Designed miniproteins, single chains, continued (2). Designs and how they scored, part 58

Each design is a single chain, and the fold is of that chain. pLDDT is the mean over its residues in the fold that is shown.

## One batch from the design tools (miniprotein)

Design m5986
Fold by ESMFold2-Fast:
Structure m5986 (fold): chain A 65 residues (1-65)
Amino acid sequence: GKARAAYLALKEADTDGSGTVSTATARRILLANGFSRAEADAIVRRASGGGKTISLEDFRKVLAE
């Protein structure tokens, strides 16, 4: 589904292997995978805790809810 596709794309976007990506990168990937702007913003806010980066694990958890 679109959530799995978004997670795999986000994992691939982690080019330095840090296990984190920027909120801007995460938002772009969600939009590219069929999420609306409102859905993407809500997911990013929940996964980042209001920060500028998101861990891959937190992103996966939010997408699974």
Scores: mean pLDDT 80

Design m5987
Fold by ESMFold2-Fast:
Structure m5987 (fold): chain A 57 residues (1-57)
Amino acid sequence: GTAKAQEIAELAKKAAERGGFGDKVINEIVNGAETGIAKDPGYEVLGRLMAQTLKQR
């Protein structure tokens, strides 16, 4: 639901701040979730993107 998507977006923003990344990465994560990725895999993709973002610091 929308509340869960927003919670994940906030977590992604916090992770990006720690990794030294900004709005562009967060927008890519959010856009990927919103543009019709399958319901359950959306959260996996977000998790992988956050992990890769933090790794590339």
Scores: mean pLDDT 54

Design m5988
Fold by ESMFold2-Fast:
Structure m5988 (fold): chain A 78 residues (1-78)
Amino acid sequence: SRLQALDDELSRLLQEFSEKYAAGELSKAEMQAMVDRIEAIAREILALLSQTLPPEVVAQAEAHVQGLIDKLRAIAEA
């Protein structure tokens, strides 16, 4: 499904970001570009989930995604 494909891509990008960041292989610009891509995929997943899940569950997931993106952006700016 589209949702599964996006989830697989998100997991792959998060793993790649973590590994390359730990290895010192990413420039600040490359980290920012990866975080932008991660955010775009996460927001597309949330949009799909909003069609099937209760609003309260979607709101909780949105808050969780925003928290994750904020942390990744802080890492990219360090």
Scores: mean pLDDT 85

Design m5989
Fold by ESMFold2-Fast:
Structure m5989 (fold): chain A 67 residues (1-67)
Amino acid sequence: MRLVKSPLTGKLFSSVLELYQEALRYLAKENGVELPKDLDLSNPEEVLEEILRLGALLAQKEVEEKK
């Protein structure tokens, strides 16, 4: 079985779900926000949707930093 690599951290994971969970934690930490309490981390669709939302927040933060 092929390992999947995180585009954010470069870590290798045995499943797409683990990859999504790592990306989600990374994005939440970079944005300085906590994950929603009702978010089902075992559901890859819900995790992916939250990754997209947090990714947009990180992009907005970088615009403010102008670096």
Scores: mean pLDDT 69

Design m5990
Fold by ESMFold2-Fast:
Structure m5990 (fold): chain A 90 residues (1-90)
Amino acid sequence: SASKNLGVIMLEELGKKVEEAIKLLEEAYEVTGDPVFLEKAEELRKRFEEFKELVRKPSGLTGEEALEMKREILEEIERVEEEARARLEE
């Protein structure tokens, strides 16, 4: 089959969202000078790297566990992006 593995697609899609969130957080830091945005960017990078390692390991995560961790990371992305945008609009 020429279709990508679901895990690969999931990592690619989540990776794009993580990169966009980190860029927005770094822009918020440049505008506000608030180090919390850099701390959130670092935590998000670390969380995504840990997720990538777990998804790549045989028996590291079940499909349900992977979807749950993806959901938690997406919720974190949404929160930090909303906070960054709110501060940039001030």
Scores: mean pLDDT 79

Design m5991
Fold by ESMFold2-Fast:
Structure m5991 (fold): chain A 62 residues (1-62)
Amino acid sequence: KLADLARTYQIAAENSEFGAEWLLEQAKKDPSRRDEYLRAAEQLRKFAEINRAKAQELAAQL
């Protein structure tokens, strides 16, 4: 169960990284929402770091 949860956090981190890259691309295409996309991308990168750390923490408890 903890292994499954750790894997879920790892996948969430990977998805957040992909989402951040997509938002950076959107920021270049849409100047009216550029700041919003840039802030969202930064937040997703932070979530990716947190989710990776959580996955490692859970794996260490196994």
Scores: mean pLDDT 82

Design m5992
Fold by ESMFold2-Fast:
Structure m5992 (fold): chain A 55 residues (1-55)
Amino acid sequence: SPEEQRLLEETVRALEEQQEMQERYDRGEASLEEVERAALRATEAVERLIRLLQS
């Protein structure tokens, strides 16, 4: 469905942003708070996708 495609794309993007933020943190270019915010966004996106797929 279009909703499944949208949530999948959002989840992939959030996971990629989390990885990029972790890499920036490892280089000293991001704060721990920014890493935690990216991780929370990725977790929320995964949870939304799982809920949709289990519906």
Scores: mean pLDDT 86

Design m5993
Fold by ESMFold2-Fast:
Structure m5993 (fold): chain A 72 residues (1-72)
Amino acid sequence: SMKKKEEADNLDKNKDDLEKDGKKKIGELDEQAKKLSKYPEAEKVREELERKKKETDGGLDALTSSRNSVLS
């Protein structure tokens, strides 16, 4: 039905947006960690990087599951 397709399209858009935003932020944090590698502050940036990776992966998995449920 049109409604299921629209819901799936919205979830795909949210997934694409989350993936793009997540990759951009992860890249920025990775670059900061490399620049600060000689300083104690690098440890905090690495912790934030790992947290952001987990949050992005979890969000993408949740959106993928929701999309598959709508189409099933």
Scores: mean pLDDT 80

Design m5994
Fold by ESMFold2-Fast:
Structure m5994 (fold): chain A 98 residues (1-98)
Amino acid sequence: DELLQELLRAEEEALAEMEPLREELLATRGPNNEAAVRELLEALAERNRERHPLIAELARFQLAMHEGDRERALEVLRRLEELGAPEELLEAMRELIE
């Protein structure tokens, strides 16, 4: 779940007003809190869809990985590439899909 930490980091830099959501994600992170994490990631993706597309797609990638949806994860990866996500991030995400 290094991607979740990177997502929280990007959110901290880009969206200071979303600090309460960041705290909720940190508080619910854990093996037995999978459903809560999924719900928060879905909310994060929806809230950032229009204003912060890169953050929204990062949240969707993490959600796809939690659900085991490899096809969706690959589709999100392509959108992140088109949005100009760093190559280091894209490489890490490709390794997670495999």
Scores: mean pLDDT 66

Design m5995
Fold by ESMFold2-Fast:
Structure m5995 (fold): chain A 85 residues (1-85)
Amino acid sequence: MTATLRVEAETEEKARELARRIREIAEQYGLKVEVELADTTVTATLEGESLEKIKEALRAIFEAAQEVGAKAVYSDLALIDDVRR
């Protein structure tokens, strides 16, 4: 299972902080992560065997993005959260 997200930060410093937090969160949930940083944009691809772990990691990343003050967060799995199990 894979999920890709893109986070737009206010500054390059905040983008670096987000990239670091995304890596830490992915490691905490036992997921593989690939993070690309371009100016103020962080693109991350999460890979794991469990959709539930990926969803939990995405929630933690959204919370971290809000804490850091990200301008926008986009995720290809965000709509799955709307099923509200």
Scores: mean pLDDT 76

Design m5996
Fold by ESMFold2-Fast:
Structure m5996 (fold): chain A 96 residues (1-96)
Amino acid sequence: MELVEEAKKAVEEIKKDPSKAGEAIRRLMDLLDEATDDEVKIELAYYLGKAAGLSPDPSLATAAMLNIVARAIEEEDEELRQKIIDAFIKGYKEGK
């Protein structure tokens, strides 16, 4: 839950200052590495997607997408894999 609140703050920082997008996306990827709970992983994927969508730099969006693809490849639970991908896509679309 603290990880999700940090993710929300990272996204709000991008909304206030788009130049912070790179720092926020790196922080969100670090938070995903820390997450052990499936629900938290799904929520963090959503915020990473939203950060990518809000980013003015296409290379940052690409880096975020590659991070999610790498995680999806390593995920053995097909349902969790799909939820992570769907959450990222939802966030990305809302961040545009």
Scores: mean pLDDT 84

Design m5997
Fold by ESMFold2-Fast:
Structure m5997 (fold): chain A 68 residues (1-68)
Amino acid sequence: GPMRVSSVHITRRSDGTLELRVFGEVDGREELISTTTVPESQLPRIEEGIRALQERGGLRRVTYSEVP
């Protein structure tokens, strides 16, 4: 079946970038699928992607954090 994204973690960095960590279920376990770093200016596009995942279903957790 299609891969289900289960959680997305967004970390804002002091250098003006966002780190996105995407987790999905693999063999009944939540595992890191991808890590991407993008400029903070891309936040609206990230929010659109999260909305699409929420509409698809299965997304259980979204977190936002900041690091110095």
Scores: mean pLDDT 79

Design m5998
Fold by ESMFold2-Fast:
Structure m5998 (fold): chain A 66 residues (1-66)
Amino acid sequence: MSSEELKEFVEELREKLLSGEISEEEAIQILMDTFGLSRETAERVVRLLKEGRLDDAGVLLVLESS
């Protein structure tokens, strides 16, 4: 995934979370399925997205995805 695609992905996921289009559990499942993250890491990404820390969320996704 390119840096541009990753940025778009985290921005869209945050907007869907904040609008209530998806639940936190659905976001966790998307992250686990898309990036192969553990539940604990996916929960941390969701927290960062809710806090508006998109760059930190993107870095964590790159470092923890296998």
Scores: mean pLDDT 81

Design m5999
Fold by ESMFold2-Fast:
Structure m5999 (fold): chain A 70 residues (1-70)
Amino acid sequence: AEKQKLAEEAAKAQQGIADTERQLAQGTAYLNQLAQVDPQAGQEQRARAEQLAAGMIAKLQAHADALKAQ
């Protein structure tokens, strides 16, 4: 049924959010190493990574919300 397919797509979008958050967390080791060499560059790359992750999460959340509205 179409309703079941929409629920599955919404679940995949939520999984994509979780995967994006996990990838950002795993990148922390690299960012910590960068901060040891250049603290400013480390902070700037962390902020950029967080902004990119937030943008992806927002898009996936909007997609999931649109699917629930159907």
Scores: mean pLDDT 73

Design m6000
Fold by ESMFold2-Fast:
Structure m6000 (fold): chain A 109 residues (1-109)
Amino acid sequence: SPLLERALELLERMRELLERGLTASPEERLELVGEMRALLAEIQRLVDELPLSPERRAELRGLLRELTALLDQAVEALLAGDLERARALFEEMRALVERMAALLEEAAR
């Protein structure tokens, strides 16, 4: 499915931004967060058009809400200068992105 392939492409871009964020300066991390928010908004819009069962769509929406909450927490950690917390949150977000990708790959059949 072209829509599933597009969603997977957006998730891979998100993973790349998260990996860059782990080695970035605080200023660069804030710019990357802006790009991550834009990608999340695009994925959120795409979710309703994906050829998913209602159950899988609900699960994906749940993971997206969790990812958004972690991103908000990561911004707070970065603004507070808590680099250890920010790194831990980026690692948790990476794990969620991998779970979302696995869900979509299974849906692609």
Scores: mean pLDDT 85

Design m6001
Fold by ESMFold2-Fast:
Structure m6001 (fold): chain A 61 residues (1-61)
Amino acid sequence: MEEKKKGEEYEKKWEEALKEGAPREELAQLTTKAVNYYVKAGDDEKAEEFAKKGSQALKEL
């Protein structure tokens, strides 16, 4: 499904943004985009996993 590929695309953008020191707001938006696409793809497990990963990264900033 295209939605899963979009989720993976936003996950990669999030990882790049985190590495480049992007603002918390940008990281949060990218996390939300990736999670929403995984949910639309029916991949609830992947959506939950990435939501936890994104939240944890924001707590460490």
Scores: mean pLDDT 80

Design m6002
Fold by ESMFold2-Fast:
Structure m6002 (fold): chain A 90 residues (1-90)
Amino acid sequence: MEELEAQYRAYLAQALATLDRIEREGPEKRGLTPEQVARIRALVERGLSADLPEQLKLLAEIAKIISPEEMRPKIEEELQQALELLEKLK
């Protein structure tokens, strides 16, 4: 359990480093606005202190920011399935 949580925290720390690079190089080069990058950063920072179910919810919010609006129902469906799977694995 502790190993898995540590792996997710390491992944989120890497994501913050990637966001810092995107901000320096210009978000437009990756099809993002500065406001979208700021929202993603806030979600990733929340994830560093979150448990696994909360991390999945935060990842779904990030996916909704970077994906076309048409993908929102699919992202919500996959989040719900992942949360249900985690509950069954407890």
Scores: mean pLDDT 74

Design m6003
Fold by ESMFold2-Fast:
Structure m6003 (fold): chain A 81 residues (1-81)
Amino acid sequence: SNIDNAIAMLNYLISHGLEKSFREQLEEGIEALREEAEKLNDEETIKLVEEAREYLKKGDLVSAVKKYMEARERLLKKKQE
């Protein structure tokens, strides 16, 4: 999935009153990506994951999702190498 698809899903979940559930899932996803990025010593992915966490703490879910997806896409690309 690309970043646009992730943002569309976020908007769908918010419009259906599922923001709290989504926030919890995003937090779990951020932690999982952090662990994987640390195992691979991928400093750029770690930075994106930390940016996603900071946006989540600020309540900026759109920016948090964008950074999470950037981190995920980078990690997937690295695994193809």
Scores: mean pLDDT 80

Design m6004
Fold by ESMFold2-Fast:
Structure m6004 (fold): chain A 97 residues (1-97)
Amino acid sequence: EVEKLKELILELSNSDTPDVKKAREIQKLLTPEVVEKLSKEDLVNILFNIFLKGYPILEETPLTLLLKRIYDRGENPIKWVKEKPMEELVEELKKLE
């Protein structure tokens, strides 16, 4: 799962053309269990390539729901993830299941 996620993000980051299907597959793979296995740097890089480059929320997962809630209250979701400890982030995701 982590291997597949890293492969998809590498393919997405190497293309200058939009790939909505790969963005959707990446979002599906960002389960709490997969996020727990990522480094902070890997997670921030994934979110940068998906959301900051303009891909919308395509799948409702614990992570995408959390990011939407942060955005809806006027905060920057990428900055929030970057500044929050990984253990606390994973606990928040598990609460959303």
Scores: mean pLDDT 75

Design m6005
Fold by ESMFold2-Fast:
Parts: structure tokens; sequence; C-alpha cells
Structure m6005 (fold): chain A 94 residues (1-94)
């Protein structure tokens, strides 16, 4: 499936596009209610499930600063806020 494809990409190139791949994997797992095979992705999913929208935004910014600090500017921060809102809505739709 798509989640398996993303997890394999992370394994093959663990430092390349890590922020984007981790966010994509977590968002996919949440939207499809699929369990990731990798503990790192499952931990991220669990943190998001128990987080407010503001906590998700903070988490995504912390990950971006860790994995892609050179790309963190005002436009990127605005995009992260939009991504956090989208992810929050995935967990809130019953």
Amino acid sequence: SELERIEKAIEKNPKENRFGLLVEAAAYALSKDEKPKHPEIQELVDRIKNATKEEIEKLLLEMAEKYAPEYVDEGFRKAVKAIADTIYNFKKKK
C-alpha cells in the first residue's frame, strides 16, 4: 500500500526528505486508520492522536528544525500551520 511505499522510502534513504516522508506516513496512517510497521512513525501517530491542533503545529515545527532547518522560514511556518490543521481534521472526522 501507499504507507508501505513511504516506509520503504524512509528505510532506503533515512536522511533524504525525512521531514516530508515522516509527515506523509503519519498523515496517511491517520487518514486510513492503518498501523505503521516502524516504531518511529507509530510514535508520531500516537502523539498526533493525543494532541491539540496547536500541539501538532509545534511538533511539526520541531521536526522541521531537526531535519530541515535550512528551509524553516515565514512561508514554511505558514505551510506547517495549514498541514497541522489538515492532520487535525483527519483525526477529528468520525
Scores: mean pLDDT 78

Design m6006
Fold by ESMFold2-Fast:
Structure m6006 (fold): chain A 118 residues (1-118)
Amino acid sequence: MEEVERLVREIVDLVEEAAKNKDPTKLRAISQALEEAARRVREAGATPVASLLDGMAEYTRKLAEAVEKGDEEAAKQYLEGIRNLADALIREVRSMTPEQREAVVEALREAVDRIKAA
């Protein structure tokens, strides 16, 4: 659980940094990494967490569009949505089996690595 919380917070920090730097290309890379994480988590049978990751990916994509258009109000709303989904994801993972939790950790770690490489 501690590892999940750390990785989720690291992803949120990377989103916030890309938004602050007005980097829509980086935000789109984060969205793609989250979509891949959702796919892997869904394959592991953790559908509720996969749905939350898909939601974070969608809001990150919309955040990229808002940043690109200079829509600061929309950007703030999408960023708040991402934070809320991240908190929901941490709560959902607490109810999971150790095997499902390990699959989530691996998917999130891979997502962080892909984001940093982009």
Scores: mean pLDDT 89

Design m6007
Fold by ESMFold2-Fast:
Structure m6007 (fold): chain A 82 residues (1-82)
Amino acid sequence: SYVERTLRLLREAARAIEAGQLDEAIRLLREAIELVSQLPDLALRQQLLPLLHRALAYVEAGQADAALEEIREAIRILESHL
């Protein structure tokens, strides 16, 4: 499902950030944003997109801890929809 695929991408992005692999985290977050933009659940899409865009901006700014907080919140929301 889109939810399961997005969750996998976000977990991988979080691991990349924790490993200091910020370019990989940016790639994974961009993939997650594209996938979330295709979610049929409009309410879920509207909740997740701002979190993912903030996470991406934080990674690009080198603010790893702030990016992880946004990603972990998105993961919590997605897990409630499994």
Scores: mean pLDDT 89

Design m6008
Fold by ESMFold2-Fast:
Structure m6008 (fold): chain A 76 residues (1-76)
Amino acid sequence: GLEYAEKALKAGKEGDARKALDYLSKASNESKTLEAQMSAGVGLVGGAVGLSLGDEKFAAEQAAKGAELAAEAEKA
């Protein structure tokens, strides 16, 4: 849940798209709320699209955005 979402956000802000997506996947799997799972899912899809296009910066930014929303959903 929350700890993995925060780790994903940190990795994404550092530009490490693959590490951010790995932590975001773990956050999604541990999340008990649909809102946190959906937020993590959006970041995972956006990050995967970015990597498929060779845009690791975009992938990291998408993973960070999804992680931030997932962390906020877990705090609610």
Scores: mean pLDDT 80

Design m6009
Fold by ESMFold2-Fast:
Structure m6009 (fold): chain A 86 residues (1-86)
Amino acid sequence: MISDYEKTELLYHAYLAGNKEALEVLADYFWENNDWNYFLLARYYAKQASEEKANLDHAKRALEIARKFGLEDVVKVLEEFIKKHS
C-alpha cells in the first residue's frame, strides 16, 4: 500500500523531472485503484510537465519511489526517460 505522502512525492518528482509519460502512466494506475484525487492531480501535472525542463535528480527520486512500490510500468518509463536524458 502506498501512503498519501509517497503518492504526493512520486507525482511531484515525476512532474519536476518533466516526465509527462510517467505522469500519464501514474494517472492510469490511480484510475484503476479508484484513487480519483491522485488521478486528477496526475493528469493536471502531465498537462503542465515539459520534457524541455528534464531534471534527472527528480527523475531518479521518482524512480526510487516507483521501485519501492513495484510500479513496474512507471519504473520502465522512468528508466527510459533517464537513459534518454543522460
Scores: mean pLDDT 86

Design m6010
Fold by ESMFold2-Fast:
Structure m6010 (fold): chain A 100 residues (1-100)
Amino acid sequence: SSMIRRAVSTGTALQISAVGTLFQARLNAEKGGVHEQDAISSARSTEKLAELGKEYGPIMRKFMEMAAEQLREAEEVARADPRVVEELRRAIELAEEGAE
């Protein structure tokens, strides 16, 4: 039980960052029609994001909106540090797996 609090605290930030990345990918795809920069964001990620929205509904979408702002700042750090990029990709995989 006490171990859970530590695990949640560690994983939460990465999951929030991952969700934000996927959400921004969707917004860019819908508004721009073409995704250009993020290697971890693609048309397939947008499709997966639509499925997540269907299962979790408004709660997930609201959570992703909030995470997108935080991720925007994290992306600037990630582009300077490849280690952070790997962590974001790992978190995205975990978030998608957990949502299924």
Scores: mean pLDDT 48

Design m6011
Fold by ESMFold2-Fast:
Structure m6011 (fold): chain A 87 residues (1-87)
Amino acid sequence: SMEEQKKILEETKKKAKEELPEKVAEIVIGWLNWMEKNNEVLTAEDMRAAAEMFAALFRSRGVPEEEIEKLVKIFEEAAKKMEELEK
């Protein structure tokens, strides 16, 4: 449901804010907020694709692999929860 998807996105934003460097979290949360505001329905595959996109961007900007790994894990956890909603 839309309500369950919104809960997953809110949990994802919270984890990003708590676990990622401030500037990385700001960009990621900004993107999630933009998608939600534009009523875009995010699938598990969208979350995984976004994780790869952000990983490539942040790696090119010198963000440590440890931080990128945390980002990918956060998005993969969200993707798995969204996958359960797609059943």
Scores: mean pLDDT 83

Design m6012
Fold by ESMFold2-Fast:
Structure m6012 (fold): chain A 78 residues (1-78)
Amino acid sequence: SLLDTLSPLQREAVERMRTELGLSDEAVRHILLNVLTGDPRHFQEAVELARRDGLEDPEGKVRRGVALLSDAINEERR
């Protein structure tokens, strides 16, 4: 799975997306693909999934999810 390729720090970012932001596994998968590939279609799909799930501020939650994962990746590149 995609989770099997993630470092412990990146897995912590994914867990925080689920527990703090309420993002679904499908939305998290699109956030992973957005950060790893840079394809904006994955960002758009994650926002649509969060909106369908009835989350407040779906775009803001997806942006925070992207930031959590990007921060984890950048920390490991130092």
Scores: mean pLDDT 84

Design m6013
Fold by ESMFold2-Fast:
Formats: C-alpha cells, structure tokens, sequence
Structure m6013 (fold): chain A 94 residues (1-94)
C-alpha cells in the first residue's frame, strides 16, 4: 500500500520534470531520491509510519500544484519558493 503509493508519486513527479524550470526540476529530482530512500527504509522495516504518511501528504500536495500549473501552461514560472509556500498553505488549511 504505502510502497506502491510512493512509487506512483515518484512516477508522477518524473512525468512533470520536462514542464518545469531547471531549478525546480533539480528540487523535484532531490525529492524523488528522498522518496526512494523512504521506500528502502519501509522494505527494511525501519521507516516511521507517521513520517511516511506526512511525506505522502506533502508529495500529493506538490503533485496537485504541479498539475494545476502544467494545465495553465505556467509550470516554467513556478519557483521552489512559490511551490513551498503553496504546499504550506494547503497543508495548514486541511
């Protein structure tokens, strides 16, 4: 369940890499590496389930924001700072 969802989120992040700025693409690639490390920790029974859930909530929010910017043709204008701000706002709301 969690491993499969993490793999699906990684695949979605990779799908959006060509649409974003090089700086944001690097940020997303670093995030993908972090998610791959979490998968390895889950496979070894070493992961904290609360941390994994929090990470999944954050990544789902990132993907939703990326999809919105891609649909508007504005993905190249999305900065790391703007992404982080919008993620924080959405997670604070619900």
Amino acid sequence: AMIEELKEQIEKLRKYLPYVSPELAKHLEDLIKQLEAIIKELEQGKANPRHVKSTLDTVRTIIDILEEFVKRGEAKDLTVEKLNQRVAERLAAE
Scores: mean pLDDT 85

Design m6014
Fold by ESMFold2-Fast:
Structure m6014 (fold): chain A 82 residues (1-82)
Amino acid sequence: NVYRQAALALQNGDGGRAADLLVQSGETPLEAAAAVALVGNLGPQLSTDDLQRRIRDGIDLARRSDDPVKVIVDNLRRSRLL
């Protein structure tokens, strides 16, 4: 249910709150940053269910990588924030 709360924060354009909620639930700061980066500017445009999927995908990408910082950068490019 924390992923739903993070999705609602992202719908309001509050990536910082979304990251804080994910870290409080046990995600690392880099995993939380990767999730927020994958959503980018799409938060207000996507459904809560789509945002929850993107959050999980972003976390999974960071967890599967030996370089989570590179995952964050790549996710920012995919979301067109970088």
Scores: mean pLDDT 82

Design m6015
Fold by ESMFold2-Fast:
Order: sequence, then structure tokens, then C-alpha cells
Structure m6015 (fold): chain A 67 residues (1-67)
Amino acid sequence: MPMRILVFVDPARAADLIAQLRQIPGVTSVTQLSPSRILVDTADFDAARKVFQLAQSFGATFLGQPL
């Protein structure tokens, strides 16, 4: 199931988080909306789960919804 995830992260950590998000298989797009806000689209729920785990490791808050 494709997912859209909005991630809220410390601006100082955003660049590293974006770089790692782009390495996850099944991540279809990563768009930085602001210094602290990143929009991530995933092809399936397995990729979304990996995005959630990575965001948690950065101390980020996130909201996910099915596409």
C-alpha cells in the first residue's frame, strides 16, 4: 500500500535524514518542504515502516497516511 509520510525533524539533522531516506528501497520521492519538514512517498508499507524506524532514530515526529 503506497504511503505519504510527513516528517518533522530538527533542521540540523534534516540533511542527514534526507540522505538516508533516499537510500531506502521503495521510497519514491523525498521533498524538503521547509528546514524542519520533509515529505516522503513510498511504494509500499514495507518501505513506509523503514521510513518510520529511521525517523524515530533521528528523534523525529511523523504522520503517515495511505495514498
Scores: mean pLDDT 85

Design m6016
Fold by ESMFold2-Fast:
Structure m6016 (fold): chain A 75 residues (1-75)
Amino acid sequence: MEGLKSKDPSTRAMAAVKLGPEGAEHIKPLLTDKSYTVRASAASAIGGEKGREHLLPLLTDPSESVRRSARGALA
């Protein structure tokens, strides 16, 4: 799989987006990634349908971008 464990945050974020909701199990660890760009991309990629319980903690994330992505995915 493309870049999910890459040292580069941009590569991890891109890999999450490429997997989409079908890769929810592989995206879940990225929701707690140290990079806010990775967490935001993972939130958008996992979606609200399968990821609702995992997205709720991201609504209180210190990054505005992550909170916005989580709200969008839950809408």
Scores: mean pLDDT 76

Design m6017
Fold by ESMFold2-Fast:
Structure m6017 (fold): chain A 104 residues (1-104)
Amino acid sequence: MTPEHEERLKKLAEKLKEMNLTLRELLLLASTPEAREILKRIEEAIQSGSLTDEELKELFVEWLRALGVDEETIEGLKKFLEGDEEAGMEGFIKLAEHLLKKVE
């Protein structure tokens, strides 16, 4: 975690507090019907064990695209799944910033 990431996370937390929202509530409010359907498919696939890790990763990417997340942020989150914590943190911060911007 860099000092820049800590400062951005603090600003995100302050905005969420001002809006009286949790990250979970923010995600729900920013979700599209398409994103909710994909998330349900991911949950069902995890519970059933019916999909490979690669197929689950593809569904996760489709879910992020359905949320309107940009390709740079998606790439960062993919790198997190591969063990790049720094790229993953940047991706998670950008995702939260994107979701917050949608909740006007």
Scores: mean pLDDT 75

Design m6018
Fold by ESMFold2-Fast:
Structure m6018 (fold): chain A 67 residues (1-67)
Amino acid sequence: SYEEAKEAGEAAFKAGDYEAAIKHYKRALTLKPDDLETKANLARAVGIKNGKPAEGEANAAGILSLT
């Protein structure tokens, strides 16, 4: 459903998996093409995928392992 696709996209984005985020946001837009917020999030995910890794988010698990 639309809500699942949107939420999965956000979760993937937060995890630094921009390829998965793009896929999920595209699915959400297939279900609701007029959603400007999802279009903006898709554009951001595409921009990041094209430009850089999620270095800050990718280090979250590593930081939690430092005691």
Scores: mean pLDDT 70

Design m6019
Fold by ESMFold2-Fast:
Structure m6019 (fold): chain A 60 residues (1-60)
Amino acid sequence: AAPAVPDVPPGGYNRPAEDDTTPGEIGLVARRVIAGEEIDESKLSPLQRAVVATVRAALA
């Protein structure tokens, strides 16, 4: 049994305003990177930016 910790930081419980980002939108962004389309990271959600970076690294 673990003791109660009242002041626990909500690190894993915080959801960004972009909670409505669907897997389909992520897939479309990945496809655009694969197709060689120019992607502006500042126009993307943080999650989409991570996907773009991962896809670019895989293509390099």
Scores: mean pLDDT 65

Design m6020
Fold by ESMFold2-Fast:
Structure m6020 (fold): chain A 72 residues (1-72)
Amino acid sequence: ASREEVEAAGRALLETARAEGESEELLDQLRQFVEAVLAGDYARALELAQEIAPRLSPATRAALGALLDVAS
């Protein structure tokens, strides 16, 4: 996928998380996740995803999965 597509999916993830009322802690961790994906640091991205995914709403978790799919 293009960097533009990854950036768009990252923005969609953060917008979904805000709309779902995720905590500021989870929003900060999601920002770090998006930055790791954009940097190509997949080890860091997977570590963050494993830590936060069980704590996210179903909609935010789906958006996180969509970003990973686009980045693959």
Scores: mean pLDDT 84

